# Designed miniproteins, single chains, continued (4), part 9

Each design is a single chain, and the fold is of that chain. pLDDT is the mean over its residues in the fold that is shown.

## One batch from the design tools (miniprotein)

Design m12274
Fold by ESMFold2-Fast:
Order: C-alpha cells, then structure tokens, then sequence
Structure m12274 (fold): chain A 80 residues (1-80)
C-alpha cells in the first residue's frame, strides 16, 4: 500500500530541509518514467521552486505537492 499524502507530509515535517529535498528528489527519480509529460513538467517546476526556496514551510508544502502528483499517477496506473 502507498502511504497517504497526509502520512508523507507528517514524515517530511520531521525532516530538515536538506533531508526533505533529498527524499523527494530520490522519489521523483524513481517514479519519473511512470509520469505523463505534464506530470513530469509539473514535478520538475515544483522541485526547482523547492531548491530555490529559503522558507522551510514552503519547502514542506512543495514536497507534499510533488508526492501527491506521483501518488495520483501511481494509483491511476494500478487501476488500469
């Protein structure tokens, strides 16, 4: 079973900014081949924004948004 976005948000909230970015980048790298071009572009834009951000809260929000996109893509793939 996939962790819910709420469970991942709680996990990411316990991480430092650097740990959080490393976690989500690794997850994106793993899941990128299974994303649509639109989903891949959205994830890349969000990762760029997270890396540029100095705001810890903004980085948490962006990381959870990235996870939600990938989670939706994985669920769609499993349903097909």
Amino acid sequence: AFPSPEEVEALLAKMSKEERLAYIEAYVAQERPYLSPEEAAAVEDLLAAAKASTDDAATLTIATDVYAIIHTARRRRKAA
Scores: mean pLDDT 78

Design m12275
Fold by ESMFold2-Fast:
Structure m12275 (fold): chain A 61 residues (1-61)
Amino acid sequence: MIELELEVTGESAEEALKKLQEKLVQIARDLHKRGIKITGVKIEVEVEGNTVKAKVTLEVE
């Protein structure tokens, strides 16, 4: 299990959410390159103005 806390701020909530998605894709790609398989994902997201905070739990093998 891998736990990640991500915080992203943009000029708008929409931009912050887009940046969060880009970070999550990069993390998934890096894990795949290391031979780590993601078998489950849980994401808890809080939006505060233009800042998005995400707690991500990855089940891996």
Scores: mean pLDDT 82

Design m12276
Fold by ESMFold2-Fast:
Structure m12276 (fold): chain A 99 residues (1-99)
Amino acid sequence: GPERRARRLELARRFAKSVMEAIDELKKKGITLTDEEKDEIDSYLAEMVRAIAAGDLEGFRRAAEKLVEIFKKYDPEVAEKLRQRTEEILAEAERVLAE
């Protein structure tokens, strides 16, 4: 129903916030993403929103993994933090879907 969908969309918003924090962390280190990489990140975030809205956790995981690989080129520590956040969000989404 609408309430379960809203909870799933909130998980996507939390992940998007973590991505914004990762971009800011890279900026503090003097690392700037290319416009093409920013467009790819936006595209993967949109795919993640569509997947989680539909209850497609595997689609969410695949898009998140591609997004994390962009960060991994610049900073493996920032990428690992974002990968851990993906697993936390997926575990929460599984619990919400099981309700």
Scores: mean pLDDT 85

Design m12277
Fold by ESMFold2-Fast:
Structure m12277 (fold): chain A 95 residues (1-95)
Amino acid sequence: SEADRLAAEAERLEAEALERGARQWVLALAGQPGTTATSVEAARPLAEDTMRGVLPGDDAPQTEGGKAFEAELRARGAEVAALRAEAAALRAAAA
């Protein structure tokens, strides 16, 4: 169904964005004293918080690249939420 297609696309985009976001966080924090984000797994909570727009600014690189990366992850989070909302609306209409 269209609802199942949209839900599957949202799941794929979220997984891809979190994987990419976690990798970017590992690179951004590489060599920083006291960092615990030394693997994609350890950096995943930072990627999740960035997508939700809840990450404090002092935790993120305050460079042009870091700001663009945060904006991209937030935009991807909004896209995932929109696809899930559309899928839910289609399911509700079918019930």
Scores: mean pLDDT 75

Design m12278
Fold by ESMFold2-Fast:
Structure m12278 (fold): chain A 86 residues (1-86)
Amino acid sequence: MKRFTDLPKEVQERALELVGRLQTLPEEDRLAVIERTIERAAERLGVSKETVRRYLSGERVPSAEETEVIVEVLIEVLDEHLAEKS
């Protein structure tokens, strides 16, 4: 079973950078980014929002492919949010 730590270092580093960026946002903005990420990732993966929340909570481990989609969606949502604030 593939763990997050078994993913390429580049993917792990991108995830860590995104977490760092999220931590610099006010709580209201951070929650809005997370919720938009859940919605878009669920649509792209063809799964329920609850499934994506379980991936984020650690109750279920996403595949490498699913993790990459979630990371890409998070980048898109965060970039949109930062553009709105600039």
Scores: mean pLDDT 73

Design m12279
Fold by ESMFold2-Fast:
Structure m12279 (fold): chain A 94 residues (1-94)
Amino acid sequence: SKLEEFEKLLEEIRKIIIEWEAKNPLPGNPLSLEEFEEQLDRGVKSAVQLFKDGKTELLIQGLEAELTYLSKTAPEEVYKKIKELVEKIKKILE
């Protein structure tokens, strides 16, 4: 139940980030869209493994680090959507 909700929220975050990158590619980004998607998929798999291992504090720290990065690099609307999804994840992890 909680794992399925967590995976759904991670997939929503992944979709938002991929859609933003596809429409607004950063000049000088060395990654292709496919390589970028592969990097995100590895990150999602790592997050799911941390959840399964009960390493919730490390998982929360990783999500907070990503939010800090996005607050400096992403458009406000993208940041706000991802922040809301991260807050939902935090409630699942409590």
Scores: mean pLDDT 80

Design m12280
Fold by ESMFold2-Fast:
Structure m12280 (fold): chain A 139 residues (1-139)
Amino acid sequence: SFDDRIAAIAAKVKAELLALPEDVKKEILDLARKGIKAYEEGNYVEAVKYFFKAATLAIENDADETARFLLAIGLAIARFNKVPESEFSKEYMEAWFTALSLNKEDVVIKASNMASQIKSKEQLDAWIKALGKVVEELE
């Protein structure tokens, strides 16, 4: 089911974050927390930027499932809330260039495909709730 897929992805994200150096883990969690807060406050531009910054840091630290999940959430927020590409192109391109430099362009491609599978705002909220649970469990 859709919920089973989210749960499986969240479990992989949690495992990757637990394997990271403590300082890197804390920074990714802080950025993800700021993204969730911005989303809950209706600041969709800021939410997208925070999730893309967190994803770039995850790519740099070989947390590829985490990066894919965060990029997919950011892309879905932008799509459902009509955020213009010009508002987040800098952060999105930084993730792309970081992935390319590490021969990990497939992470960003897979994130775009994953984002396209989020079919409703209700499904997006379920993904953000799953991320929030991971963040809470790792504090």
Scores: mean pLDDT 91

Design m12281
Fold by ESMFold2-Fast:
Structure m12281 (fold): chain A 86 residues (1-86)
Amino acid sequence: LIPEDASPEVAALVSAGLIHAVAAAVEPDPEEALASLEAAGENLLEAARLAGADTEPVREELRKAFEAFRAGDYDAALEHVLKAAK
Protein backbone atom coordinates (compact mmCIF):
# COMPACT_ATOMS: atom_id res chain seq x y z
CA LEU A 1 0.00 0.00 0.00
CA ILE A 2 2.74 2.48 1.02
CA PRO A 3 5.76 2.28 -1.35
CA GLU A 4 9.30 1.59 -0.09
CA ASP A 5 10.44 4.98 -1.41
CA ALA A 6 7.73 6.79 0.56
CA SER A 7 8.57 10.21 1.98
CA PRO A 8 9.90 10.30 5.57
CA GLU A 9 6.57 11.85 6.65
CA VAL A 10 4.52 8.99 5.15
CA ALA A 11 6.90 6.38 6.60
CA ALA A 12 6.67 8.02 10.05
CA LEU A 13 2.85 7.98 9.94
CA VAL A 14 2.75 4.28 8.95
CA SER A 15 5.22 3.45 11.75
CA ALA A 16 3.22 5.46 14.31
CA GLY A 17 0.00 3.80 13.16
CA LEU A 18 1.47 0.30 13.55
CA ILE A 19 2.89 1.17 16.99
CA HIS A 20 -0.56 2.38 18.11
CA ALA A 21 -2.17 -0.79 16.67
CA VAL A 22 0.19 -3.03 18.68
CA ALA A 23 -0.46 -0.92 21.80
CA ALA A 24 -4.22 -1.39 21.30
CA ALA A 25 -3.83 -5.18 20.97
CA VAL A 26 -1.97 -5.50 24.31
CA GLU A 27 -3.81 -2.80 26.32
CA PRO A 28 -6.01 -4.33 29.07
CA ASP A 29 -8.12 -1.15 29.46
CA PRO A 30 -10.74 -1.21 26.65
CA GLU A 31 -11.09 2.60 26.64
CA GLU A 32 -7.32 3.15 26.27
CA ALA A 33 -7.15 0.33 23.71
CA LEU A 34 -9.90 2.00 21.65
CA ALA A 35 -8.05 5.36 21.82
CA SER A 36 -4.86 3.65 20.55
CA LEU A 37 -6.81 1.96 17.74
CA GLU A 38 -8.33 5.33 16.76
CA ALA A 39 -4.86 6.91 16.68
CA ALA A 40 -3.61 4.02 14.50
CA GLY A 41 -6.47 4.57 12.05
CA GLU A 42 -5.92 8.34 11.83
CA ASN A 43 -2.19 7.89 11.16
CA LEU A 44 -2.74 5.23 8.47
CA LEU A 45 -5.45 7.27 6.68
CA GLU A 46 -3.22 10.38 6.69
CA ALA A 47 -0.29 8.31 5.36
CA ALA A 48 -2.46 7.01 2.51
CA ARG A 49 -3.67 10.54 1.69
CA LEU A 50 -0.12 11.95 1.65
CA ALA A 51 1.07 9.05 -0.53
CA GLY A 52 -1.72 9.77 -3.04
CA ALA A 53 -3.16 6.29 -2.46
CA ASP A 54 -6.85 5.34 -2.62
CA THR A 55 -8.11 5.71 0.95
CA GLU A 56 -11.22 3.55 0.41
CA PRO A 57 -9.47 0.18 1.04
CA VAL A 58 -7.77 1.69 4.12
CA ARG A 59 -11.11 2.95 5.49
CA GLU A 60 -12.77 -0.43 4.83
CA GLU A 61 -10.05 -2.37 6.71
CA LEU A 62 -10.19 0.15 9.59
CA ARG A 63 -13.99 -0.26 9.73
CA LYS A 64 -13.50 -4.04 10.05
CA ALA A 65 -10.83 -3.49 12.72
CA PHE A 66 -13.19 -1.35 14.83
CA GLU A 67 -16.01 -3.90 14.41
CA ALA A 68 -13.70 -6.73 15.53
CA PHE A 69 -12.52 -4.63 18.49
CA ARG A 70 -16.10 -3.92 19.60
CA ALA A 71 -16.82 -7.66 19.33
CA GLY A 72 -13.87 -8.36 21.66
CA ASP A 73 -11.73 -9.96 18.93
CA TYR A 74 -8.53 -7.98 19.45
CA ASP A 75 -6.40 -10.30 17.28
CA ALA A 76 -8.74 -9.78 14.30
CA ALA A 77 -8.74 -6.02 14.97
CA LEU A 78 -4.91 -5.95 14.80
CA GLU A 79 -4.92 -8.06 11.62
CA HIS A 80 -7.26 -5.61 9.87
CA VAL A 81 -5.09 -2.62 10.91
CA LEU A 82 -2.05 -4.42 9.45
CA LYS A 83 -3.99 -4.94 6.19
CA ALA A 84 -4.83 -1.20 6.15
CA ALA A 85 -1.08 -0.43 6.39
CA LYS A 86 -0.28 -2.63 3.35
Scores: mean pLDDT 74

Design m12282
Fold by ESMFold2-Fast:
Structure m12282 (fold): chain A 66 residues (1-66)
Amino acid sequence: FINEILDRLKEKGKETYSKAEIEEVIREIAPGAGSAIAALVLKRLDEKGKEEYTLEEIKEILEKLG
């Protein structure tokens, strides 16, 4: 799951990603459970207080959820 989300984000070729873009990727990879996982990720992102996130920041958040 985590590696698939990170690989999808890498394919977009961006330096930073918005919360909405991260949520869309999670829902695409895990549609049935993705809304619950996306909600948890979004809460963690909101705690950081940023509008955009690097791939490394996203990876750290996803790893902390496991």
Scores: mean pLDDT 76

Design m12283
Fold by ESMFold2-Fast:
Structure m12283 (fold): chain A 67 residues (1-67)
Amino acid sequence: SKERLESLEAQLREMEEGRENAERWIKYGKELEKEDPEKGKKALEEAEKVLRQVERRTAEIEKEMKE
């Protein structure tokens, strides 16, 4: 239905924003690692975790949109 597609498209946009945010977090973590290696490493680990979650959810949404 149109409503279902619109809902999935909205969710996909949220995932795109999540990916962009996670990628910015990775950049922040790399810069932070230069000043504070331990804090930067933790930030990178969390950002990578979020990126993996976003990638997984994006794949699920894309699959639903094709079916």
Scores: mean pLDDT 85

Design m12284
Fold by ESMFold2-Fast:
Formats: sequence, structure tokens, C-alpha cells
Structure m12284 (fold): chain A 65 residues (1-65)
Amino acid sequence: MELEIKAEGVDPQSAARIAAAGERAQEESGAKVTVTLSIDPSASKEEGEKIGKEAIEEIEKFVKE
């Protein structure tokens, strides 16, 4: 069982948040969670937070299944 999350063009803070959520989900579920991130330092924090929320929700949904 493996989940792959991809997030592109996110700010560094949002990227760190998504990565942390993936690691925690892997520890809690025992499943392999792979997070692929493309960081854009010029990306807006607001847009990055939106992408981060969607990615974290997808991770949480997967571990509950």
C-alpha cells in the first residue's frame, strides 16, 4: 500500500508542512507515503496554504481507508 502526493510550485513553508504530514501519516498507518514537491520561493503563501490543505486532506483520507 503506497500513496503518492505531488505538489508543484509551492512556497517553502507549505512544502515543509506537506512533507511533515506525509511522514506522520506513514508512521501512523504503516503505509508508504511518498511526497514529491517542487518548491517555488516566489510562490504566494496564500496559494501554497491552499495546496497544502488539499494535500494533507488527501493524505488523511488515504490513511482512514
Scores: mean pLDDT 77

Design m12285
Fold by ESMFold2-Fast:
Structure m12285 (fold): chain A 79 residues (1-79)
Amino acid sequence: SRLKELEKRIKELVAELERTTDPERRAALRAEIIELVEEGIKIKVEIGAKQGTGPAVAEVERKLAEERAALRAAEEAAR
C-alpha cells in the first residue's frame, strides 16, 4: 500500500519536474523525489527482512530501480 502510494507520488513529481521551468521549484521537486525514493528503499529493506528473497521483493526492487532511473534522467535533463 505505502510503496504504491510512493510510486504514484514519485511519478507525479517527476512529471511536474519535466513541466517546471522555475529553477527554485525544480530544486524543491528533486529534493522531495529523493526523500520519497529513500523512504521506498527503507520499506523495501523491511519487506526483504520479513519475507526473504521472494518474488515480491524482486518486484519491489525492479520498480524502485525504475524510479531511481527516472530520477537520474530528470536530474540529468535539469543539469
Scores: mean pLDDT 71

Design m12286
Fold by ESMFold2-Fast:
Structure m12286 (fold): chain A 64 residues (1-64)
Amino acid sequence: MLEFVSSEERWERLPDGRWRRRTTVVTRDDDGTEHVLETEQLLPGDEADRLRRREEARRLAELL
């Protein structure tokens, strides 16, 4: 069975106005071996802006 270790999301603005969302998930199996799953998504600027603002609001709320 895989155990969750960590996850992080990174948002990168591209020169053409799109955003690249990178998600990295690290899991560990019963043998102690770490498995890294990295996923990339390309989003249109307006759609990415909406999602990014939502993530920023959530992160800010968690800091409080």
Scores: mean pLDDT 74

Design m12287
Fold by ESMFold2-Fast:
Structure m12287 (fold): chain A 85 residues (1-85)
Amino acid sequence: EKIENIKKAIELAEKALASDDPGERLANARKAYEALKKADAEAAEEAVKRGQELAKGLTDDLEIAKAAAEGVLEVAKEALAKLEA
């Protein structure tokens, strides 16, 4: 289900943001991206672009993974709001 995969992306992105381990944060951010891509490939591409812009100038793996998770979370919430409107 499209809505189920978007909700899964939100859950995984929030889980990534809650983790202080770079590897765990990145793993959950990647799972969030895959869930969003399954629901909406165009939204997933937008999430990557937002994450890359948020990560611009960052060199710390934990902060870069946070930016990736935030990109997915923002776009997934926007996509869910449009579908539930």
Scores: mean pLDDT 84

Design m12288
Fold by ESMFold2-Fast:
Structure m12288 (fold): chain A 100 residues (1-100)
Amino acid sequence: SDLDYLKQQALETLDFIEDFAKKYLSPEVAKEVEKVVDEGKEKIAAAKTVEEVKQVLIETYEEIIAILEKELPKLSKEDQENVEELILLIKDLIEKLKKE
């Protein structure tokens, strides 16, 4: 179903974001991202419509961006560039969800 497909894609994207955070962020900040991802996954599992999944994803992505932007100035120049690319990717995903 369209709902099941969207949920699967959402879970895969959230797993990608969590793994990225573990690679470039401190263990403490990576745990903050993991918590937001886990809460988002629970809400996605409970969602009954495509619209509910989209709203949960937008909220989850916005919370992740807030964590990333707060930590960005504390990172090395190389890690800043990688995290800035992730922020841009997540912002693009939010805009795509809002258009659909």
Scores: mean pLDDT 89

Design m12289
Fold by ESMFold2-Fast:
Structure m12289 (fold): chain A 81 residues (1-81)
Amino acid sequence: MTVKLLSEEEVEEKMKEMEEIKEKIEAETDRNKVLELYNELGEIADEIFGSALVHNTPKMQEIAAKVEEIIKEVKKKVEEL
């Protein structure tokens, strides 16, 4: 998928979607399902990061930092598989 520029409201919606996927990954024990969810999370993260770089506001920087933290936590679980 191509990265697109998101509005502030869309970024907030995508952030909620990422948090939901993170919870699903934390609850999931099947390696293949975790990898599928991790790929979905990565696509959403790319959209948020791209938009945050363009907008470059304090709010977007905070959101980008939170996204990075979520990815870091999820990556630890993926590496344990």
Scores: mean pLDDT 77

Design m12290
Fold by ESMFold2-Fast:
Structure m12290 (fold): chain A 77 residues (1-77)
Amino acid sequence: SLVDQLRYALDNDDSDLFHDLVRRYGRSQVNRALQQLVQDRVQDLLSDPSLPDHLKFTVVSLNVIGIELTYELLQSK
């Protein structure tokens, strides 16, 4: 799926794949896939029984910021 391919590009700093996804799907669909990735990551972290409740919101916030910053960096390459 587009979401899975975008996750791969972000995880591997693959700017070539990122630009290929933008060409094939367009920026609006890639932006929607980013929103879905963020939502999926938030749900995974909130449902993780190994994370203490008092740390969940901090860990979620840091992960969201990390995804958004990586996305901005790939757009600038």
Scores: mean pLDDT 82

Design m12291
Fold by ESMFold2-Fast:
Structure m12291 (fold): chain A 106 residues (1-106)
Amino acid sequence: LKETYERFKEEMERLLKEAEELLTEEEKELVERAREEAEKLEKENTEENLKLAIVLYSLVGNFYKAVIAGDEKVKEASIEAIKILLENKENPEKAIEEADKIIKET
């Protein structure tokens, strides 16, 4: 699980370098908030929190990939999923399920 967390974090950080200049201020604020929450979850170091942090990094990474590719549909879905996770972080399992539905429906 920790290895999976490290892998998704590294991928997200690599993609950030390519996407950074393409983001709006609103988008920058949202992904910064998501990264800060993922770091906080990792610091709390429970398996549930690590799983949630992995999903947050995955969604941010997918958002960056969509920005780089110019895929507005995937970009909008990723933004919506990130917002759902952040709003429901107190219930990690529910938050992950709701976010996954948004991505799969896209």
Scores: mean pLDDT 77

Design m12292
Fold by ESMFold2-Fast:
Structure m12292 (fold): chain A 82 residues (1-82)
Amino acid sequence: SLPPLTPEQDAALLKEIRDGAEETVRLAEAGAPRSTVASKLVAMRLLQIAAEVEGASPETVAEMRRIVDEAGERVDKILAER
């Protein structure tokens, strides 16, 4: 098994997923193509899965999952209003 990630690595992953979520929602609000927005959501989910596989803490993985799910819900609402 790979060693677990450090708290600093976990913090960096949380920053990356938060920044990615905010950018994805901004792109949706700016009228980006559905394919572009979907690709960004998939990339964020892959980052969350990779973090879990690489040994991010359960708390970090849970927070990443929450951030991705909330971004997806926000995007769905924006796209429904197009």
Scores: mean pLDDT 88

Design m12293
Fold by ESMFold2-Fast:
Structure m12293 (fold): chain A 94 residues (1-94)
Amino acid sequence: DKENKVRLEINEDVYLLILGAEKLGFSQEKRAAMVKKLYEKYAEEYKEEYPEVAEEARAWAEDAAKKAKVEVSEEEIEEAYKVGEEIREEALKR
C-alpha cells in the first residue's frame, strides 16, 4: 500500500528527529515544536497525492502544537535529524 509506505516514512523521520533532539538535550516543548513543523511540512507535501495521509499529519501537527510553547529554527531541526541518523547508523553497525 503506497499510503502505508508514506506513513512509515513520516514515522521514521519523526523517530529520527526525536532521537537526535533527546541526544542534544532539547526540552520536551522544543521537541514538540520540531515534530509539529515536520508534520506540517508533510501535510503540505502530500495534500494532493495522499490527502488522507496529509490530513493525519495535520492532526498530528495540531496535537504536537498543544505542547509546542517555544519557537524552533530550521537549523535546530536539521541538527537534531542529523544526530538521529548518526545514532541509527551506530546501532546498525552492531
Scores: mean pLDDT 83

Design m12294
Fold by ESMFold2-Fast:
Structure m12294 (fold): chain A 88 residues (1-88)
Amino acid sequence: SLEEKTKEGVKRILEKAKELGVPEVGERLAKLLQEAKEVLLNGGSDLEIEIIEALMLMEAAVAKRPELGRLAAEEIRELKELYKKLYG
């Protein structure tokens, strides 16, 4: 379910962030996953822009700190899968 996937994704991001010594960044990435879920559940919004913006933001963060690529891999995967299901 979307609820279970979001919960697991948030846990994974937060745990990896602690492991990499960047818990604040983990909280930020987890928030983006939660926001994507909330927009999806509301059903009345076009998710395409929100998903693209989230992906761009995460890619920008990884470019600034490459070690975040390891942290964000799962969340980036989830958002790409969501985009593909909705618009692919």
Scores: mean pLDDT 64

Design m12295
Fold by ESMFold2-Fast:
Structure m12295 (fold): chain A 102 residues (1-102)
Amino acid sequence: SSEELKLNIRSFKGRLEALLAEMEERGLRRMSDLLTLPSGSTMTVRQTLLNMIDGYKPTFDKEVQELLDEFKERLERAETLEEVRELFEELKRKLDEYESKL
């Protein structure tokens, strides 16, 4: 439903914002930087972001999935969290435009 889709979009935006803020607070700057998870496993910033997006992707319709696929392709080419912030601002603008039409 459009209500569930709106909630999922807002949840995604909030989760990604929180994740980026946590990475920045930990002093991470590059997509190749390593995160140590509570489980003791390590993962790059890039892989952590890609995994988060892949986890949310099935909760969305085709239009939002296509926006996330475009975002993922650009994340694979990004080198820094600053670049990810710029890409996320563009994605938020596109998601807000889509949500306004629901």
Scores: mean pLDDT 88

Design m12296
Fold by ESMFold2-Fast:
Structure m12296 (fold): chain A 80 residues (1-80)
Amino acid sequence: MTPLEKAKKLYDEALELYSEAVERNIPEEKLQRIRDLLSRIEKLAQEAHEAYLKGDEEKANKLVEEMQRLVDEIRRILEE
């Protein structure tokens, strides 16, 4: 997978996790935390796309790794 494909997959995964949180009727405080993480993931996905287009694959991969950490944080919130 390219860094762009990985970023898209992680963003889609984060959206699915948010959908799951809503379905589980998770408290609003936790939903707001997930929304904040989604905003950060979206920004990182955009930055990874820009880095990849500029030929900075190392930076793009680092941003994708940061996105993975934020997705893992959303999963942790759902496990609380």
Scores: mean pLDDT 86

Design m12297
Fold by ESMFold2-Fast:
Structure m12297 (fold): chain A 115 residues (1-115)
Amino acid sequence: SAALEAVLEAEIQVSLALMILSISKLAGEITEEDIERVIKLAEEAIRALEEAGRLFELSEEARRQLEEAREHLEKAKEALKQGDLESAKEHLEEALLALHEAAVLARDALLAAAA
């Protein structure tokens, strides 16, 4: 069940990151601090899914989504370095969507294997 715990941890980190972005949208402004917090949560979600992948064979689709999330996260970090908070936010939204899909695929596969 360590693989399932890792996937659930990733889902929690993604949900928290999406909540921060949603609150920033409602406030009408995104801050550098908000972007940094979302980056940290996305990095933690990636680490949790990588841990799940060590304990359980992830599907090719789940691995592809995880790699897409890593690519968008690196683009978000670069945008943040350039002071482009809007581009950083857009790349983080794409990274979080990919992480959400990877986590859903991993959870569904683990639950099917346990049934």
Scores: mean pLDDT 88

Design m12298
Fold by ESMFold2-Fast:
Structure m12298 (fold): chain A 65 residues (1-65)
Amino acid sequence: SIPSSLSPREQALARAYRDTILSTSKSEEELNELIDRMRRHLLGQGVPESKIDEIVRTIRKSYNS
């Protein structure tokens, strides 16, 4: 799940990334590129790596389901 410890804005941004990545990814390579783009953006916003890793796990779980 998207970490509840994120601000409402960060949660909205994470959900938007998740939904966009899952709807636009046509291959695992593209999925990884979009996840890397999300990671760079969220790090730039000051989101801790541990919370980004939780978001990545949520996206990967949804992709593999």
Scores: mean pLDDT 79

Design m12299
Fold by ESMFold2-Fast:
Structure m12299 (fold): chain A 77 residues (1-77)
Amino acid sequence: SEAEEKAKKIYKIYEELREKNGGEVTKEDFVKALMEKLGLSEEEAEALFRMMDVDNDGVITDEELEDFFENAMGIKI
């Protein structure tokens, strides 16, 4: 589905950033990557990040991203 394709693209963006940054993905890095690779506005990318970052600490983990896709979108990555 389109939602599954978007989820996979988002996860791939996350994985690439995690590799480059030694395991951490910050809000700024992730928002910029979503804007560049998916064509989202800054507001849309920040809103998506806020939905994934449940602790609101400005960092995304693998568990937070997987939990977001499973619980919010019904997709297992």
Scores: mean pLDDT 75

Design m12300
Fold by ESMFold2-Fast:
Structure m12300 (fold): chain A 82 residues (1-82)
Amino acid sequence: GDDMEETYEELVKAAEEEKKKGTPSGLALAAGLLRQAMYLAMSMGDKERYEETVKKLDEVLEEARKLGQDALDRALRYRDMT
């Protein structure tokens, strides 16, 4: 793959590692990383990878919601800033 495909895989893997921590900060970082991966997939014209990152981001936001409103607000902020 090209450099963009490698960067996409690194972003998704980093987001999964942060999500596994199950902390408000980890979920916020995961949301930001997945937003960057979504943008990269759009830039590549890769609809399948875009849809995968949308689904992963939804899962991260759902996990944050389970931790509480402050955790969700933090994850949404990171999503919107990155």
Scores: mean pLDDT 85

Design m12301
Fold by ESMFold2-Fast:
Structure m12301 (fold): chain A 112 residues (1-112)
Amino acid sequence: GEKDAREVRRLGEKALEAVKAGDYETALKYLDRIKEIVRKSTSVDAIIEAVNSAARVALVSDKEEILEKVREIADIALEKSKEFDPESQLEVEIAVGVAYIAVAVQKLVLSK
């Protein structure tokens, strides 16, 4: 529910702050907490917030480990979406698609 979505947003903001400060270990810890919420939550809103927060972190990261964690969060969200109603599943798939694009773009930039 709303509590999970708010906690995810808070954790995502902290992960983003950590990446911008170059504190990748702390960013990974916040992303792992987001991943745990995605695994346990039945809230569509919380899962969408988690994927969107992770995508924002990916877009400002130059670290492969962070990009892999964001990809992992998106993969878990996509699998969980299969248990939702058709409209909610499409909303999660859109968020996951955006996260996959963010990770792919950053990996391509880092490969040069």
Scores: mean pLDDT 88

Design m12302
Fold by ESMFold2-Fast:
Structure m12302 (fold): chain A 68 residues (1-68)
Amino acid sequence: HMEEEKKLAEFKKKVIEFLENSPIDLTEEQRKALKEAVEKAKSIEDIRKILGIFQNSKNPEEALKKIK
């Protein structure tokens, strides 16, 4: 469905913009890995799961290990 694909693409764009403008202190490597995970997500629910892992992890390193 074209509308679903468009909504997913728009949501990915907004999440990536939020991550770039976020006060979260990430290394360039960590930020790149997080953006790649979001870009590879196949659904809005997958993106929410990725963000949830980051919110519930002690630090970005632990979150990235869980996303892999």
Scores: mean pLDDT 70

Design m12303
Fold by ESMFold2-Fast:
Structure m12303 (fold): chain A 81 residues (1-81)
Amino acid sequence: MKMVIVRLRVKVEKGKEEEVARKIKEIIEELGGEVLGIRVDKKNNEVYVEALIPESKVEELIERIKKIEGVESVDYLVVPA
């Protein structure tokens, strides 16, 4: 299966950063991916994630993240693994 690196910038509701970061990690692992790094930025109410994931699961990952309570927006970049 072709793997890609996804770099995520997720804007979240103030106070939800740690909860959203945890949920994103669980979704990535459930989809057969691996988290390479997570950074929580409470000053800007953002969560940054870099993950290795099957290319076929990228769209599902983004849609599932958008459904997390407290997520306001998701920006992402897909790069070859």
Scores: mean pLDDT 86

Design m12304
Fold by ESMFold2-Fast:
Structure m12304 (fold): chain A 71 residues (1-71)
Amino acid sequence: HMDELYEKIKEINPEITKEDFEKMLEALRRAFPDVELTDEEIVELIKYSFKNIKNIDNLSPVEIAFGLREE
């Protein structure tokens, strides 16, 4: 399950490490603690983050999760 989700994210950003992926998932769970996100929803949120940032390696997982939430 987790590995399948990671492969989908690698299709969007092939440079992503499994460690970075796990940190992003942790940041998303902290941002949306009462929401059970599906794999498709997680992929869409991460894809949105990648499309709206030019270099993910320069951002912390917390900054990425923050970018997924609109005030």
Scores: mean pLDDT 63

Design m12305
Fold by ESMFold2-Fast:
Structure m12305 (fold): chain A 82 residues (1-82)
Amino acid sequence: SPVEALSAEVPGALTAEVGEVVDIRITLRNVGDEDVTVTLEGVVAPAGEGRVVVTEEPVTVTIAAGETKTVVLPGVVRRVEP
């Protein structure tokens, strides 16, 4: 894929409470020579022991050729069960 994930950050993940909405910040780079539209869904990020942050809805974003773009997604803090 010409789109690469450079970083993912969840500010407040370790201090947020279960059920709280927090920002998931994903930085994407399009190394190709054409604009690419991507849909971000089913994103799961760690939020400390026994907890994750999950996205509840898809977010569609277009990344221009050669662009580095930070996309902010709403995520909900959930407890992890086996």
Scores: mean pLDDT 81

Design m12306
Fold by ESMFold2-Fast:
Formats: C-alpha cells, sequence, structure tokens
Structure m12306 (fold): chain A 69 residues (1-69)
C-alpha cells in the first residue's frame, strides 16, 4: 500500500472528476478494498489488469458516493 496504491487512487479520482464527482481518498480506498475482495471471491486476483482495477474502483466509488447523498 505505497506507490501503487497512490497511483490507483489518483487515476480513479481523475476519472471521477471528469464526470463531475469529487470523492475523498478514504472512499477510493474503500472501493479498492471492495474491488480486491470481489476479485478474490471470483478467483481473479492474479489475472485482473490495472485498467480493469481502476475501472472497478471508479464505479464502486461512484456508487458509494451516490449512496451517501
Amino acid sequence: RTLVEEMLINEAKYRLKKRGIEVSDELIREALDEAMAKYEAEGKTNTVTLKQLVDDIAEIAEKKYKEKL
């Protein structure tokens, strides 16, 4: 949880900001943990691409953001 986590957080935040959504780092970390749990349950932890991970983080974070409104 160092350089790679920071890069993923920044990329996911950038994608959401392009959609007019501003989220906290904490919400993005929650989305990352949820995406990783999903991949573990599906047996895909070693096959998921960085693009798919960023896409899933952004979608989960957007969903969580809307649920808190």
Scores: mean pLDDT 76

Design m12307
Fold by ESMFold2-Fast:
Structure m12307 (fold): chain A 100 residues (1-100)
Amino acid sequence: MSAAERARAAAALLEEAVASDLSAAELAGMAGAAVLIASGDRELAEILFEASRRAEAGDAEGALAALDEAEARLGRLPEEARGPLRAVLDKARALVRAAA
């Protein structure tokens, strides 16, 4: 699979996740998986997996902090994946705040 094909696959996965009735934890976990597909960035993926774990544990403050750290690192992704990932992060934040 080419880099462009991986970026498009990740973008499609993120767009589907935003359109789906997923929890904040599921959205953050899906975002981590999409980051690995798009760029192989393990550090950014681990931040998103940490956001997923914290959301699942009911740690709203920790989950929001991890989502903000991931957003600060969006420039590390290919352009095609940045917008879709931002949309997933925005939805995950809204769900964390609604549950708090």
Scores: mean pLDDT 87

